Designed miniproteins, single chains, continued (2). Designs and how they scored, part 11

Each design is a single chain, and the fold is of that chain. pLDDT is the mean over its residues in the fold that is shown.

## One batch from the design tools (miniprotein)

Design m4372
Fold by ESMFold2-Fast:
Structure m4372 (fold): chain A 60 residues (1-60)
Amino acid sequence: SSEDVARLVAHTIGAIGAELEGDFEKAAEEYEKASQIARNLGDDETAERFEKKAEELKKK
């Protein structure tokens, strides 16, 4: 739905913002939320990309 797309975009922007501030825990959390919404939308490729990004950020 358009609401899910808006939420996906919002969490992605939130993740990028947190990453720029050096808040890697918050960035990982936001990417995980974005990944779940992407899967619900049937976009498994984007979901996998965000899952990997979140995992990378958790290691910092």
Scores: mean pLDDT 87

Design m4373
Fold by ESMFold2-Fast:
Structure m4373 (fold): chain A 63 residues (1-63)
Amino acid sequence: DPLKRKLEELEKEIEELRKELEKLKEQLKVDDSKENVIRYTATALRLIGLEFEKELLKEKLKK
């Protein structure tokens, strides 16, 4: 099922981005530079987008 495969790929990418966000969050505690803020914000926005795609796929999964 192509939708199930896409869901698995999205869940994997979401997990990887969550780990990257935690890493960037820890980095910001030490260095709150503009570059680190931008990286954190960009990663957070990407994560939100992927979670939105995941919810859409769940709604479209037909039994």
Scores: mean pLDDT 80

Design m4374
Fold by ESMFold2-Fast:
Structure m4374 (fold): chain A 90 residues (1-90)
Amino acid sequence: MLEELKKLIYEDIERAKEVSKTLPKEARDEVIALVEEAKRQIEESKTPKEAYQVYLDLIVGLNRLAGKYNDPKIGEVASEMYERLQELLA
């Protein structure tokens, strides 16, 4: 479970970075800052519970940025992350 969560989070961080390339500079910079912080936190995670919390915090952060910039692409990334998390936990 922990390794599967870490793998999922690393893949989704890379996805978010790719999507950020299509955003205006201010939105891109905040998305990059958010995913780099999540990457640091996930590397320090020792339990599935800690990794799960990092992933939820990342999803919540991305949804806040989607609302702030009114950009559907950021929201779509967050929605895809949530669906993938639900599939892993099923």
Scores: mean pLDDT 83

Design m4375
Fold by ESMFold2-Fast:
Structure m4375 (fold): chain A 87 residues (1-87)
Amino acid sequence: ELQKLVEEEEERLKENPEDAYSWFLLGAAYAGLGDLEKALEYLDKAIELDPEFALAWRGKALVLAGLGDFEKAAEYQKKAAELAAKK
């Protein structure tokens, strides 16, 4: 399940290390496994590669809320919503 997703995305990234979506999926998978620090690192990589990737900003907000940083979580959730609206 989540472990297989991690293995599949790690293999995919060996061929396409600039695939922001694969970095996002790794971040989401590690968040599901409870490794919030790794989740944040991989979500930051997805955002670095695609700063307009609304789902990655939303993922980062959820991870920060899980870490207890509700102020930053709210800030990045707002950023994700603005990017998704494309206004």
Scores: mean pLDDT 82

Design m4376
Fold by ESMFold2-Fast:
Structure m4376 (fold): chain A 60 residues (1-60)
Amino acid sequence: SKVEEFQRKVDELAEKYNKEVDKVIEDGKAAGLSREEIIKRITEIHNKFLEEVKKLEDEY
């Protein structure tokens, strides 16, 4: 069903999101970034994730 296809694609985006967040935290700590700067970068990734999910909603 389209619902199952949508859920699979959302799960794929969520996995990508989690990997990008983990990388930003690790890279940010290694670079000596402040907690505030790391949170800001995570927020940008989160907003992109929501935009990509909305695009999927528009397709289904």
Scores: mean pLDDT 85

Design m4377
Fold by ESMFold2-Fast:
Structure m4377 (fold): chain A 74 residues (1-74)
Amino acid sequence: WTATPQEIADLKAAIDGTYKDAKEAIENGDIRKSSLLITALGILEAAADFYGDTELAEYARQKIKELIKLSEEK
């Protein structure tokens, strides 16, 4: 099992885009959208771990923690 460089790049782009959208949803008070996007980030974290990219998985995990903290500090 080995991910291609393109698959890793696409996954990182998905993580970055989902994080941006989730952060905006939190700032706009859209609880349903932010919860959905945080869940999507969890799936992307699992995909990074499955591909063996532990650094990308840790990156996604940090983004999830940041979003949860932001949602609690509203």
Scores: mean pLDDT 82

Design m4378
Fold by ESMFold2-Fast:
Structure m4378 (fold): chain A 71 residues (1-71)
Amino acid sequence: LTALGVAGVRGAAAPPLSDAERAEAERLQAAVPEYRAPVVDPSGLTPEQLARAQERALRAVAEMAREELRR
């Protein structure tokens, strides 16, 4: 079968954000509006790559916000 495990993701074998992680990132961004998701340049990216980059950006924002809230 053509099912790809972790090998289907080039470079980083990071799965897409789970519903829980996505909800957490949204709430953290709402709590700390200064923490905007990193801007991704769409000029060289396919729609699929752009979507993945946006999900990674949300995850990064969630981690940054968590560090600030920990202070």
Scores: mean pLDDT 59

Design m4379
Fold by ESMFold2-Fast:
Structure m4379 (fold): chain A 90 residues (1-90)
Amino acid sequence: NAELVKQDVENALKSVEGDLKEADEIIKRATELGDEELVQHARDVKKRIEELAKQLEANKDDPEAAFEATVGYSLAVMELAILKKILDER
């Protein structure tokens, strides 16, 4: 459904600033805890969000080309939520 993909792209692009700020907070908290593996994972997720945001912006009018990037973005945001949960449980 091209219309749903376009809506997913618009929603993802609106959330990028907030998601990147959350990634930075996770990196900061993990660094303060000395958790080098969690810092690396959070940095990798942040980089993927930045790259996917660029792909979404470039393909915002091409739902077929944007589809893979929308899926990737959703997975990156879920991974960010898991990292936050790990920190909140420590």
Scores: mean pLDDT 85

Design m4380
Fold by ESMFold2-Fast:
Structure m4380 (fold): chain A 59 residues (1-59)
Amino acid sequence: TNAASLLMQGAQAYDAGDYATAAAYFRQAAELGTSLPEEDVAGLRALADRLAALAKQQA
């Protein structure tokens, strides 16, 4: 699995309103991070945290 594939899957989950799945994919993309700019990694980490919080409210 690479960061680009994780970003695509996260975006698809987000568009579907599945914030838990989107958060998981964006978190994994940030952690893998080898081909992403530092600012994008930080942004993905923050987005994943926010989406995980929203997912808890949906559950």
Scores: mean pLDDT 77

Design m4381
Fold by ESMFold2-Fast:
Structure m4381 (fold): chain A 78 residues (1-78)
Amino acid sequence: MKSLDEVELSEEQLELLRQAEEYFKKAIEIIKNGGDEEEAEKLIEKAKELVRQALTDEELIELVIEQIEGMYELVKKA
């Protein structure tokens, strides 16, 4: 299983991933609090875009994006 610890990431790549995590957390909080689903969706799209900018490994990008989408769908059902 690929993990972020298995790849050599630059400081810039790590910053992008931290921003992606923040957007993801904000989207999840919006959904959990019964807020604007459209706003949450935009934050999820920003998080996915930051992941694509941060990472160059196509398999790792796909894995991380799948995890983001999967967690978001689970929270929407809760």
Scores: mean pLDDT 78

Design m4382
Fold by ESMFold2-Fast:
Structure m4382 (fold): chain A 59 residues (1-59)
Amino acid sequence: MQEALKAYEEGDYDKAIELLEEEIKRLEEQLATASGGERVVLEVQLHDAKRFLEEVKKE
């Protein structure tokens, strides 16, 4: 997240997108092994990452 934000601030939108896609993949992997309440937290984080990706794509 923070590295994606830095890339975005530097105007490197392609790098920001790449970093966000990597984070989304990691969150999906964690979600596959998570159970109970941790699954809900990971789903929220995944949603936030995907939303940020859409915002970066608009630039």
Scores: mean pLDDT 79

Design m4383
Fold by ESMFold2-Fast:
Structure m4383 (fold): chain A 64 residues (1-64)
Amino acid sequence: MSKEQLESLKEGLEKAIELLENSDDETIIEHIIGSLKRLGIEAKNKEEAIKKAKEKKEELEKKL
């Protein structure tokens, strides 16, 4: 991945984490989990999705 692609993915993960942490709407949570799955992040619930997205973000930050 280019640096530009990594930064874009990191920004997307930051937004997903913020939406998950600040939303109790099941429909929004399901939508974000579905989006994360397309990025290779599989989660069964909101808490797991937040954890895995944060782990992926930290991994990307180490490469930038």
Scores: mean pLDDT 79

Design m4384
Fold by ESMFold2-Fast:
Formats: structure tokens, C-alpha cells, sequence
Structure m4384 (fold): chain A 63 residues (1-63)
């Protein structure tokens, strides 16, 4: 849970930075993955939430 929360915070920050840079496609993809990660956490699937958050970070970093 704690690891997933930290990854979600990082993904959100990087997604915002991608949007500020004007990479709206990467920001949109990262936002979609972040939403899926939050839904997985709400369902108790911590492992899936961590995986999706890491994917969101990767997409945002490629912006």
C-alpha cells in the first residue's frame, strides 16, 4: 500500500509535468493508467496498482 501510494504520487506529478510541456498524448495515456491504478487499489489489488502506476510513470517520463 505505501509503495503503491508513493508511485501514484510520482505518476501524478510526472503526468502534470508532461501536460505542462505540451505532450498531451503522454499526459493522457499516463492519466488513463493512473486512473486504472487507483481503481485497482480501491479493489485491494495492490500488485496491479503498483504495476499500472509504474507504467504511468514510464509513459510520463517518455514525454
Amino acid sequence: AEEAEKLLEEAEKLGVLAAIRGDLESARQAGKLLQQAKEALEKGDVEKAIELAKQAIRVAESA
Scores: mean pLDDT 77

Design m4385
Fold by ESMFold2-Fast:
Structure m4385 (fold): chain A 57 residues (1-57)
Amino acid sequence: SMALENNKRGARELLEISEDPEIIEEAQEVIEAETLEEALAEETELSLALMRKAIEK
């Protein structure tokens, strides 16, 4: 699905450039999602981790 592939694109980019182990782990979960529903749920977790890291940095 194009929607699923688009959802994973941001996570793949984060995986290539991020050095934060938590962000890498969450991005990997998005990439490994098998359905759009799973990818969206994992992307929510990734977004929360990114926001937390931005605030706590």
Scores: mean pLDDT 74

Design m4386
Fold by ESMFold2-Fast:
Structure m4386 (fold): chain A 57 residues (1-57)
Amino acid sequence: NLEKGLELYNEGKFKEAAEYFGKAMKENPNDAVIQFMSQFILSTLPDGKKAIESTKT
């Protein structure tokens, strides 16, 4: 999921990338690196803030 998100981000598919980064955060709650990277990338995407809001549970 993190790798797929990075691939989509590099292709300019930011909405799809944000979805996969959100999934990576949910699937890896104990991995600080994945949590930090995914959160940081989501915060830089136009739709990333909405994806972060949807993963707050």
Scores: mean pLDDT 69

Design m4387
Fold by ESMFold2-Fast:
Structure m4387 (fold): chain A 101 residues (1-101)
Amino acid sequence: LPEPTEDDVLRFGVAWVKDANGEWKKVLLYAVERDGVTIDAELRYIESKEEAVEFAVEAAKKYPNVGRVERLPVGDLSEEERQWTDEVVEAAKKVIEEQKK
């Protein structure tokens, strides 16, 4: 994978997906975008908002050189999906800002 730069964007989204056993589960998806093209992405199953924030912080630490952190552009989110997405984005932003001291 090409190393992300300050021109790249780290995006997060929380959504419901169906797992391999046919069960609906929450996931945190992050994507690294360059000029609107996804150059890296990972999806993690999550059970709590705290777990989602932890995974977002780890993603931000993996990509300290990204220029900004944003929400993934998704259509209709539930209130819970919006709340969790906003909290993980803010947690990741803090990590990136601390690394740019």
Scores: mean pLDDT 75

Design m4388
Fold by ESMFold2-Fast:
Structure m4388 (fold): chain A 82 residues (1-82)
Amino acid sequence: DEELKERREKAREEALKRNPESVEYEEELRALQELIQRYFTTPDPAARAELAAQLSARLGLSRAELDAARTAAEVLAAALRR
């Protein structure tokens, strides 16, 4: 629905005018979620190790903490406990 899409875009624009930082935070969170998903779905061990290094740097987690997490939610929970 184009009308619903336009309404969502207007709401985002209004939110950006009120608090630009909140929009940037949402976009950063989305990028983090994509990175976590790639880590769990990547079959290549070398690529997975590189993604683990990026996640450790961004979330402040050790490799052991990442290896202990079984889901994206557990990775985020570990970062929040740090």
Scores: mean pLDDT 70

Design m4389
Fold by ESMFold2-Fast:
Structure m4389 (fold): chain A 63 residues (1-63)
Amino acid sequence: QTVTFNIPSSKYNPAAFSQAKIEALGGHIAGDNYINDNQIFVQVTVKPENVDKVKALLEQMFS
């Protein structure tokens, strides 16, 4: 399934983003990341059992 994760733009650091770590959890980037004034939206295709793991990973990347 495709899940959209949102990250506050103030916390987003492109250098901290690791697609390889997301793929190691069975996630795949589903398309272009969307940027607006306050948030970065990341779309990931992932199995339901891995959704929380991918979310936690993204939160750790941008802490």
Scores: mean pLDDT 72

Design m4390
Fold by ESMFold2-Fast:
Structure m4390 (fold): chain A 94 residues (1-94)
Amino acid sequence: SEEEERIKRYREMTFAELVRLLREGKDPEAIEDYRKTMAELAKELSELIKNKDYDGALEFLDRKIAEFKADPRYPPSLVEQLELLKEMLRRRRK
């Protein structure tokens, strides 16, 4: 189904690709809230990674994942994508 394909795409997307699609207005009804939240998240995460603070980046993602799980405005696929990003960062910590 379209929903299953969309969930699969989000799961396979990088965080940067997800942010790009949201900025392109693929969901115009939610786009402004998503863009603002995603841009701020990307900025904070980027700064932590730039400083090689991978532990701080993982803690930050845990907080954001909990926030997005509690807020019905955010799709579950976004949470899945952030969980995948956490795994990637955890592996790079070594």
Scores: mean pLDDT 67

Design m4391
Fold by ESMFold2-Fast:
Structure m4391 (fold): chain A 65 residues (1-65)
Amino acid sequence: MKEKIEREIIRAMALMMKSATKIAMKTDPENKEKLLEEFEKRMEEWGHPEFEEVKKELREEVERE
């Protein structure tokens, strides 16, 4: 059960990071790309696969805008 709980926590963290990154980019659109890069760097340092999907979604969002 520990592995399941750890994965649920990581998934929640990934979703929180996605939301935080989007909020930061909307709050400071002039620095949108720089904010995305900083959040991506933090997610990369944590090395969890759940963050890879979030990074992809965030890049796609910036590209559309």
Scores: mean pLDDT 77

Design m4392
Fold by ESMFold2-Fast:
Structure m4392 (fold): chain A 68 residues (1-68)
Amino acid sequence: SEVLEFIEKLIKQSPYARGKAEDVVEMLKTLLADGADVEALTRFLLKELQLPEEYFEELKKALESLRD
């Protein structure tokens, strides 16, 4: 999936989670399946991975696509 590849690439760019990309993706899938709010999850992920705010809209769209 191109969406999964995009999310994995963003995680790998973070020095805080580079070695945990697969674990982070599985966590995101579980949270989204449990009905987590996409906007809140996007903000949480940007903060935890210390990614620039410029990624917010693209990451939110990717998480919405991953959920659906």
Scores: mean pLDDT 77

Design m4393
Fold by ESMFold2-Fast:
Parts: sequence; structure tokens; C-alpha cells
Structure m4393 (fold): chain A 58 residues (1-58)
Amino acid sequence: SGAEAAERAVAAARAAAEAGDPASALTKWHQARMLAEQGLASEEQAEEAERYARLAGG
């Protein structure tokens, strides 16, 4: 489901940030954002994934 996909995208963004993989973290943030735009994820989930992508890239 979209909600499960969103949870997995956020978890994957976090794991990528912890591994020092900004490309994967960015990809998972974009997936979470796309799901939020389709109403399949919360805006908070997209924002959480964004924070992990920024952490990995900074």
C-alpha cells in the first residue's frame, strides 16, 4: 500500500543517511514526496525523508 511504501521510503532514507549514501537518501526523499503528492503519504513523512536526505548530503 502507499502508506507502507511511504514508511519504507522514510526508513530507507534514514538508513542511507547513516551509511553516508546521499544519492540513495535523495531518491527515497523523492519517492516519499511523490507518494505525499498522490495522497498516499503524510506531508510529515515527506519532510522526515527530506531531513535524512539533507543530513546525508551535508
Scores: mean pLDDT 84

Design m4394
Fold by ESMFold2-Fast:
Structure m4394 (fold): chain A 61 residues (1-61)
Amino acid sequence: MEEKEKEIREKFIEKYGLDVSLADVRTVIELSEGKAPDIDSLVNMLYDLVLGGAFKGVPVP
């Protein structure tokens, strides 16, 4: 579980230049209930939640 959370966070930083907490990443995984089959789908869901103001994205220097 922790390895998948880190991989999603790293891909999110790489794709959008924004950092998120591992707790927020975990919440996205739990919200998907196994319905998101891949990391890219979870990264996209996380981005939508950050844009919607549900989660806070922090720019990476």
Scores: mean pLDDT 75

Design m4395
Fold by ESMFold2-Fast:
Structure m4395 (fold): chain A 58 residues (1-58)
Amino acid sequence: SAAEAQEHLARGKEYFAQKKYDEARAHYAHALALDPSNQEARDNLAKVKEKIKEEKEK
């Protein structure tokens, strides 16, 4: 649901702020799976994947 997608998006942002990028990625991916039209989830998922690549291999 949209409410569940927003909750996962919010949790992903919290993990990202804590530099817990793998956890942030999982929450952003879940948010996008629940609401594929959520541009914010898509953008944040792309950013966290790039951050993970910058800090270590996949």
Scores: mean pLDDT 82

Design m4396
Fold by ESMFold2-Fast:
Structure m4396 (fold): chain A 60 residues (1-60)
Amino acid sequence: MTEKIVELLREAAKKGSMTYDERLEFYEKLKEVADEEEQKIIDEYIEAVKKLKKKEEEEK
């Protein structure tokens, strides 16, 4: 990851209560400035968040 992407990820981690939808929007914005390799890593993060969201929906 570039230094900019690492900084943005740290900032997101410091912001307590992000919803799953807010995290997905954040990762989509990161993809706009990411290279091909970094986009692949971000896609893995997006898939992880989608799985967590689905788990919570199944618990409703």
Scores: mean pLDDT 70

Design m4397
Fold by ESMFold2-Fast:
Structure m4397 (fold): chain A 64 residues (1-64)
Amino acid sequence: MPLSPLEKALKLIGEILRIIGEILDLELKLKRGEISEEEYEKKIKELEKELKKLMEELKKVEPS
């Protein structure tokens, strides 16, 4: 059980920002030709799935 809604929200925001950072890094690597399109598509799909899950959790914590 999280200590407070604010603490849980901050942790979720941190996780979301981490995943967004990974997505941006993958975009940059793809543009530089450091990874294949197939590798990029596979990794981006997993990250988008995890991002969606975290955003849903954040909505449940936020008072709105």
Scores: mean pLDDT 79

Design m4398
Fold by ESMFold2-Fast:
Structure m4398 (fold): chain A 64 residues (1-64)
Amino acid sequence: MSVEELFEKAEEAIRNGDVEKAKEYLKKLIELGHLDEAEKLVVLANLLGKDEVVDYASKLFKEL
């Protein structure tokens, strides 16, 4: 899966409230070093009130 596909899938998961898929795609982006894309998705999750996704990403960023 390309970075573009990962970003699109993560965005869809966040918008649809699929927390587990959102976490999976965010983790993949962060592990691949695409931190700017991951940060944009975290901003989106925060704007939509998806606190569990925001908290998950914050923990992953702390481990970097």
Scores: mean pLDDT 83

Design m4399
Fold by ESMFold2-Fast:
Structure m4399 (fold): chain A 69 residues (1-69)
Amino acid sequence: KEEIAKKIAEETGISLEAAQAAVDLILKYGLKINEELLAALLAEEFGISLEKALAAVRLAKKLIEEKKK
């Protein structure tokens, strides 16, 4: 959802497009996949640091888990 992507972009400093991709990756591959693997994929696609990609993936996972209550 757009709200989650906006919060990720604001907290991590990545683009809204990259933040949306992080949300989509978590929804596609699920919450059990290795966060480091998703972060590496996001970093390569958007040219962002692995550190920022990891922060974005972890935040996306937390926000999505909150919605699954």
Scores: mean pLDDT 77

Design m4401
Fold by ESMFold2-Fast:
Structure m4401 (fold): chain A 84 residues (1-84)
Amino acid sequence: DEIEKLEKRIEELEKRIEELEKVRDELSEEQRQLLEEARRLVETAREYLEKVKKGEKEKLPFARSALDAAEKLIKRVEEELKKK
């Protein structure tokens, strides 16, 4: 149940990152760096979630934390683009 919800969050954030990558040429250098950090955080969350699936349930909060951090970075880039 919780694992399935986190997998859906990963898919949603990956799609949002892909949409931002489509307009990469319109992004500032700072925004591109935030997007790259968000991508790394989503990858980190996937790694923690795979460990949770293998029985390391104590890694579940780390997966959530990484996704929360990635979502904040993605929202920041999205909001900055709306102002232009």
Scores: mean pLDDT 85

Design m4402
Fold by ESMFold2-Fast:
Structure m4402 (fold): chain A 114 residues (1-114)
Amino acid sequence: EAAKKAEELAEEAARAYQLGEIEKAEELIKELEKIAEENPNNAEIWNYLGEAYLTMGKYEKAIEYYKKALALDPNNYKAWKNLAKAYKLLGKEKEAEEAFKKAKELILKKVKEE
């Protein structure tokens, strides 16, 4: 439930930002930050908060939150993929390549288990 609300807030913040509704996007992200603080052990919420910051071009903040998600769930391939994208956008090509490699390995393991 909390993770679902976090997903909805992250998606709405991204849409608001893309439409130029910057103040609305910041308000939605502030609400999402509160949910993350109330649910600090939920890796998915930290990942969604990272996605919201990534969409706003705040790559360093996005990396911080993706690392929090990965500290809680190191098998979250989406967080690894998002971390790689954030590093690439920041010009940290080596870190991006390493994170992308991790995401790819996890996807391949999941496919073999299914």
Scores: mean pLDDT 85

Design m4403
Fold by ESMFold2-Fast:
Structure m4403 (fold): chain A 73 residues (1-73)
Amino acid sequence: SKQEKANEYLQKGQKYFDEGKIDEAIKWYEKAIEYDPNNILAYFNLSIAYSKAGKKEEAKKYTQKAVDLANAQ
């Protein structure tokens, strides 16, 4: 399923993030949201990863997307 694929990519992103490979983590988190655009956790993880990469505007955008999704019906 799309949700299972998104979870697989989230786990890959988390592995790279834990290894300090932030740019690789971002790529896998972006794949997770491609498969599940409503995955709030993927947007929060992207926000944290972009913040670690020093990309403050991207981090802010993904934080806002996560908040918007959490407030959706």
Scores: mean pLDDT 87

Design m4404
Fold by ESMFold2-Fast:
Structure m4404 (fold): chain A 65 residues (1-65)
Amino acid sequence: SMEEKKKEVEEKLEKVKKALESLGLGDQANRLTEEARKLIEEGKIEEASELVEREGKRLVVQAMS
């Protein structure tokens, strides 16, 4: 359901946010959170999920390189 997808995106966003904050990327975590929440508010749940996965992975890999 859409409600289940929304919950999964919010849980994924929370995990990515905590990971980025632990790497000292709090500003990037906040920007990603704002963008993802905007998409969720617009009902673009799948786009929000893809954004969190793509940008979260990119930022973590960049920080660990």
Scores: mean pLDDT 83

Design m4405
Fold by ESMFold2-Fast:
Structure m4405 (fold): chain A 92 residues (1-92)
Amino acid sequence: SEAEELIQKGNAYYAKKEYEKAIKYFEEAAELAEKEGDKETLARALTNLGRAYFEKKEYEKAIEYYEKALELDPNNEEAKYYLDLAKEELKK
């Protein structure tokens, strides 16, 4: 799907540590997945947004996206793990 292709582009920029560009592609993927009613792809895009904001040390925004991802997919172990890490970083 087009949303999946946008996630792949975002992942490529994330791997290069170009987090702002990664975020742009993940936001476009989330918007497209939401319009298509694709909850699985939306949850993945939201998890990837949380991860990118975490790497930028924007922990409050990372928490917001991980919580949104978990509302769609409560069994998302990656989102649970990084949500806990982001909350711990805010305590430092």
Scores: mean pLDDT 89

Design m4406
Fold by ESMFold2-Fast:
Structure m4406 (fold): chain A 59 residues (1-59)
Amino acid sequence: AWDDLVAAVEALQRGDYERAVELFKKALEKNPDHPVAKQLLAEAYRRLGREEEAERVLA
């Protein structure tokens, strides 16, 4: 969970949005109520043009 969150943030910073989505999903499996991880997952989806999935994460 923690390692996945750190790796997800690094992927997002590097512009690897597909990898960031994968890793944020892993982090949220262990901590589903993590609001920062949800916001960053939504941002990664938006960067990929996956707007509906971004909105679903925040709902």
Scores: mean pLDDT 79

Design m4407
Fold by ESMFold2-Fast:
Structure m4407 (fold): chain A 54 residues (1-54)
Amino acid sequence: HMKEVTLEVKPGDDIFKKIRELKAKGYKVKVIVKNNPTLDEDVLKEAGADEVIK
């Protein structure tokens, strides 16, 4: 992929909508998840995240 975007998860953010929008535009999406017990790597990857950083 030619363009990459890194998203940092914050409480209350629509992370899944952000992932979908960026994937629709052709971006490679990386997601940073720190101390977020409700967010699993597999769930984020199913939403379209290319990489998950814990």
Scores: mean pLDDT 74

Design m4408
Fold by ESMFold2-Fast:
Structure m4408 (fold): chain A 55 residues (1-55)
Amino acid sequence: MDYERQMKGLDDAIEAARRLAAESDPETGVKAQRALAIAQESKARLEARYAAEQA
């Protein structure tokens, strides 16, 4: 199923962005925080869509 694959990819992206934001210079940190926010929003939308399909 595409859902599990997409969720895994988003979780990996979120983890990578968190590590980069914590361990990088300020400029890279700002970019990593933006990427983190985008990935978290995408994950929330994917979860909401999956929940709606289960209802």
Scores: mean pLDDT 79

Design m4409
Fold by ESMFold2-Fast:
Structure m4409 (fold): chain A 64 residues (1-64)
Amino acid sequence: MREEAIQAGVDAYLRAVEEGKSEEAARLMGILATTKAAQEAGFSGEEAMELAREAVRRAEEILE
């Protein structure tokens, strides 16, 4: 569940980069995807924000 929310954000970030969006837009897409998945899974707003930060960090590490 936690991993599913993080992975949703990673996938959204990488997809945005593939579509030629800016780094800022990719971060926003990742944050939105993770927070949506986290909220659907019953995480709090603060937990959703933590998961979103982790998803963005993971996606950026993959692109290094």
Scores: mean pLDDT 84

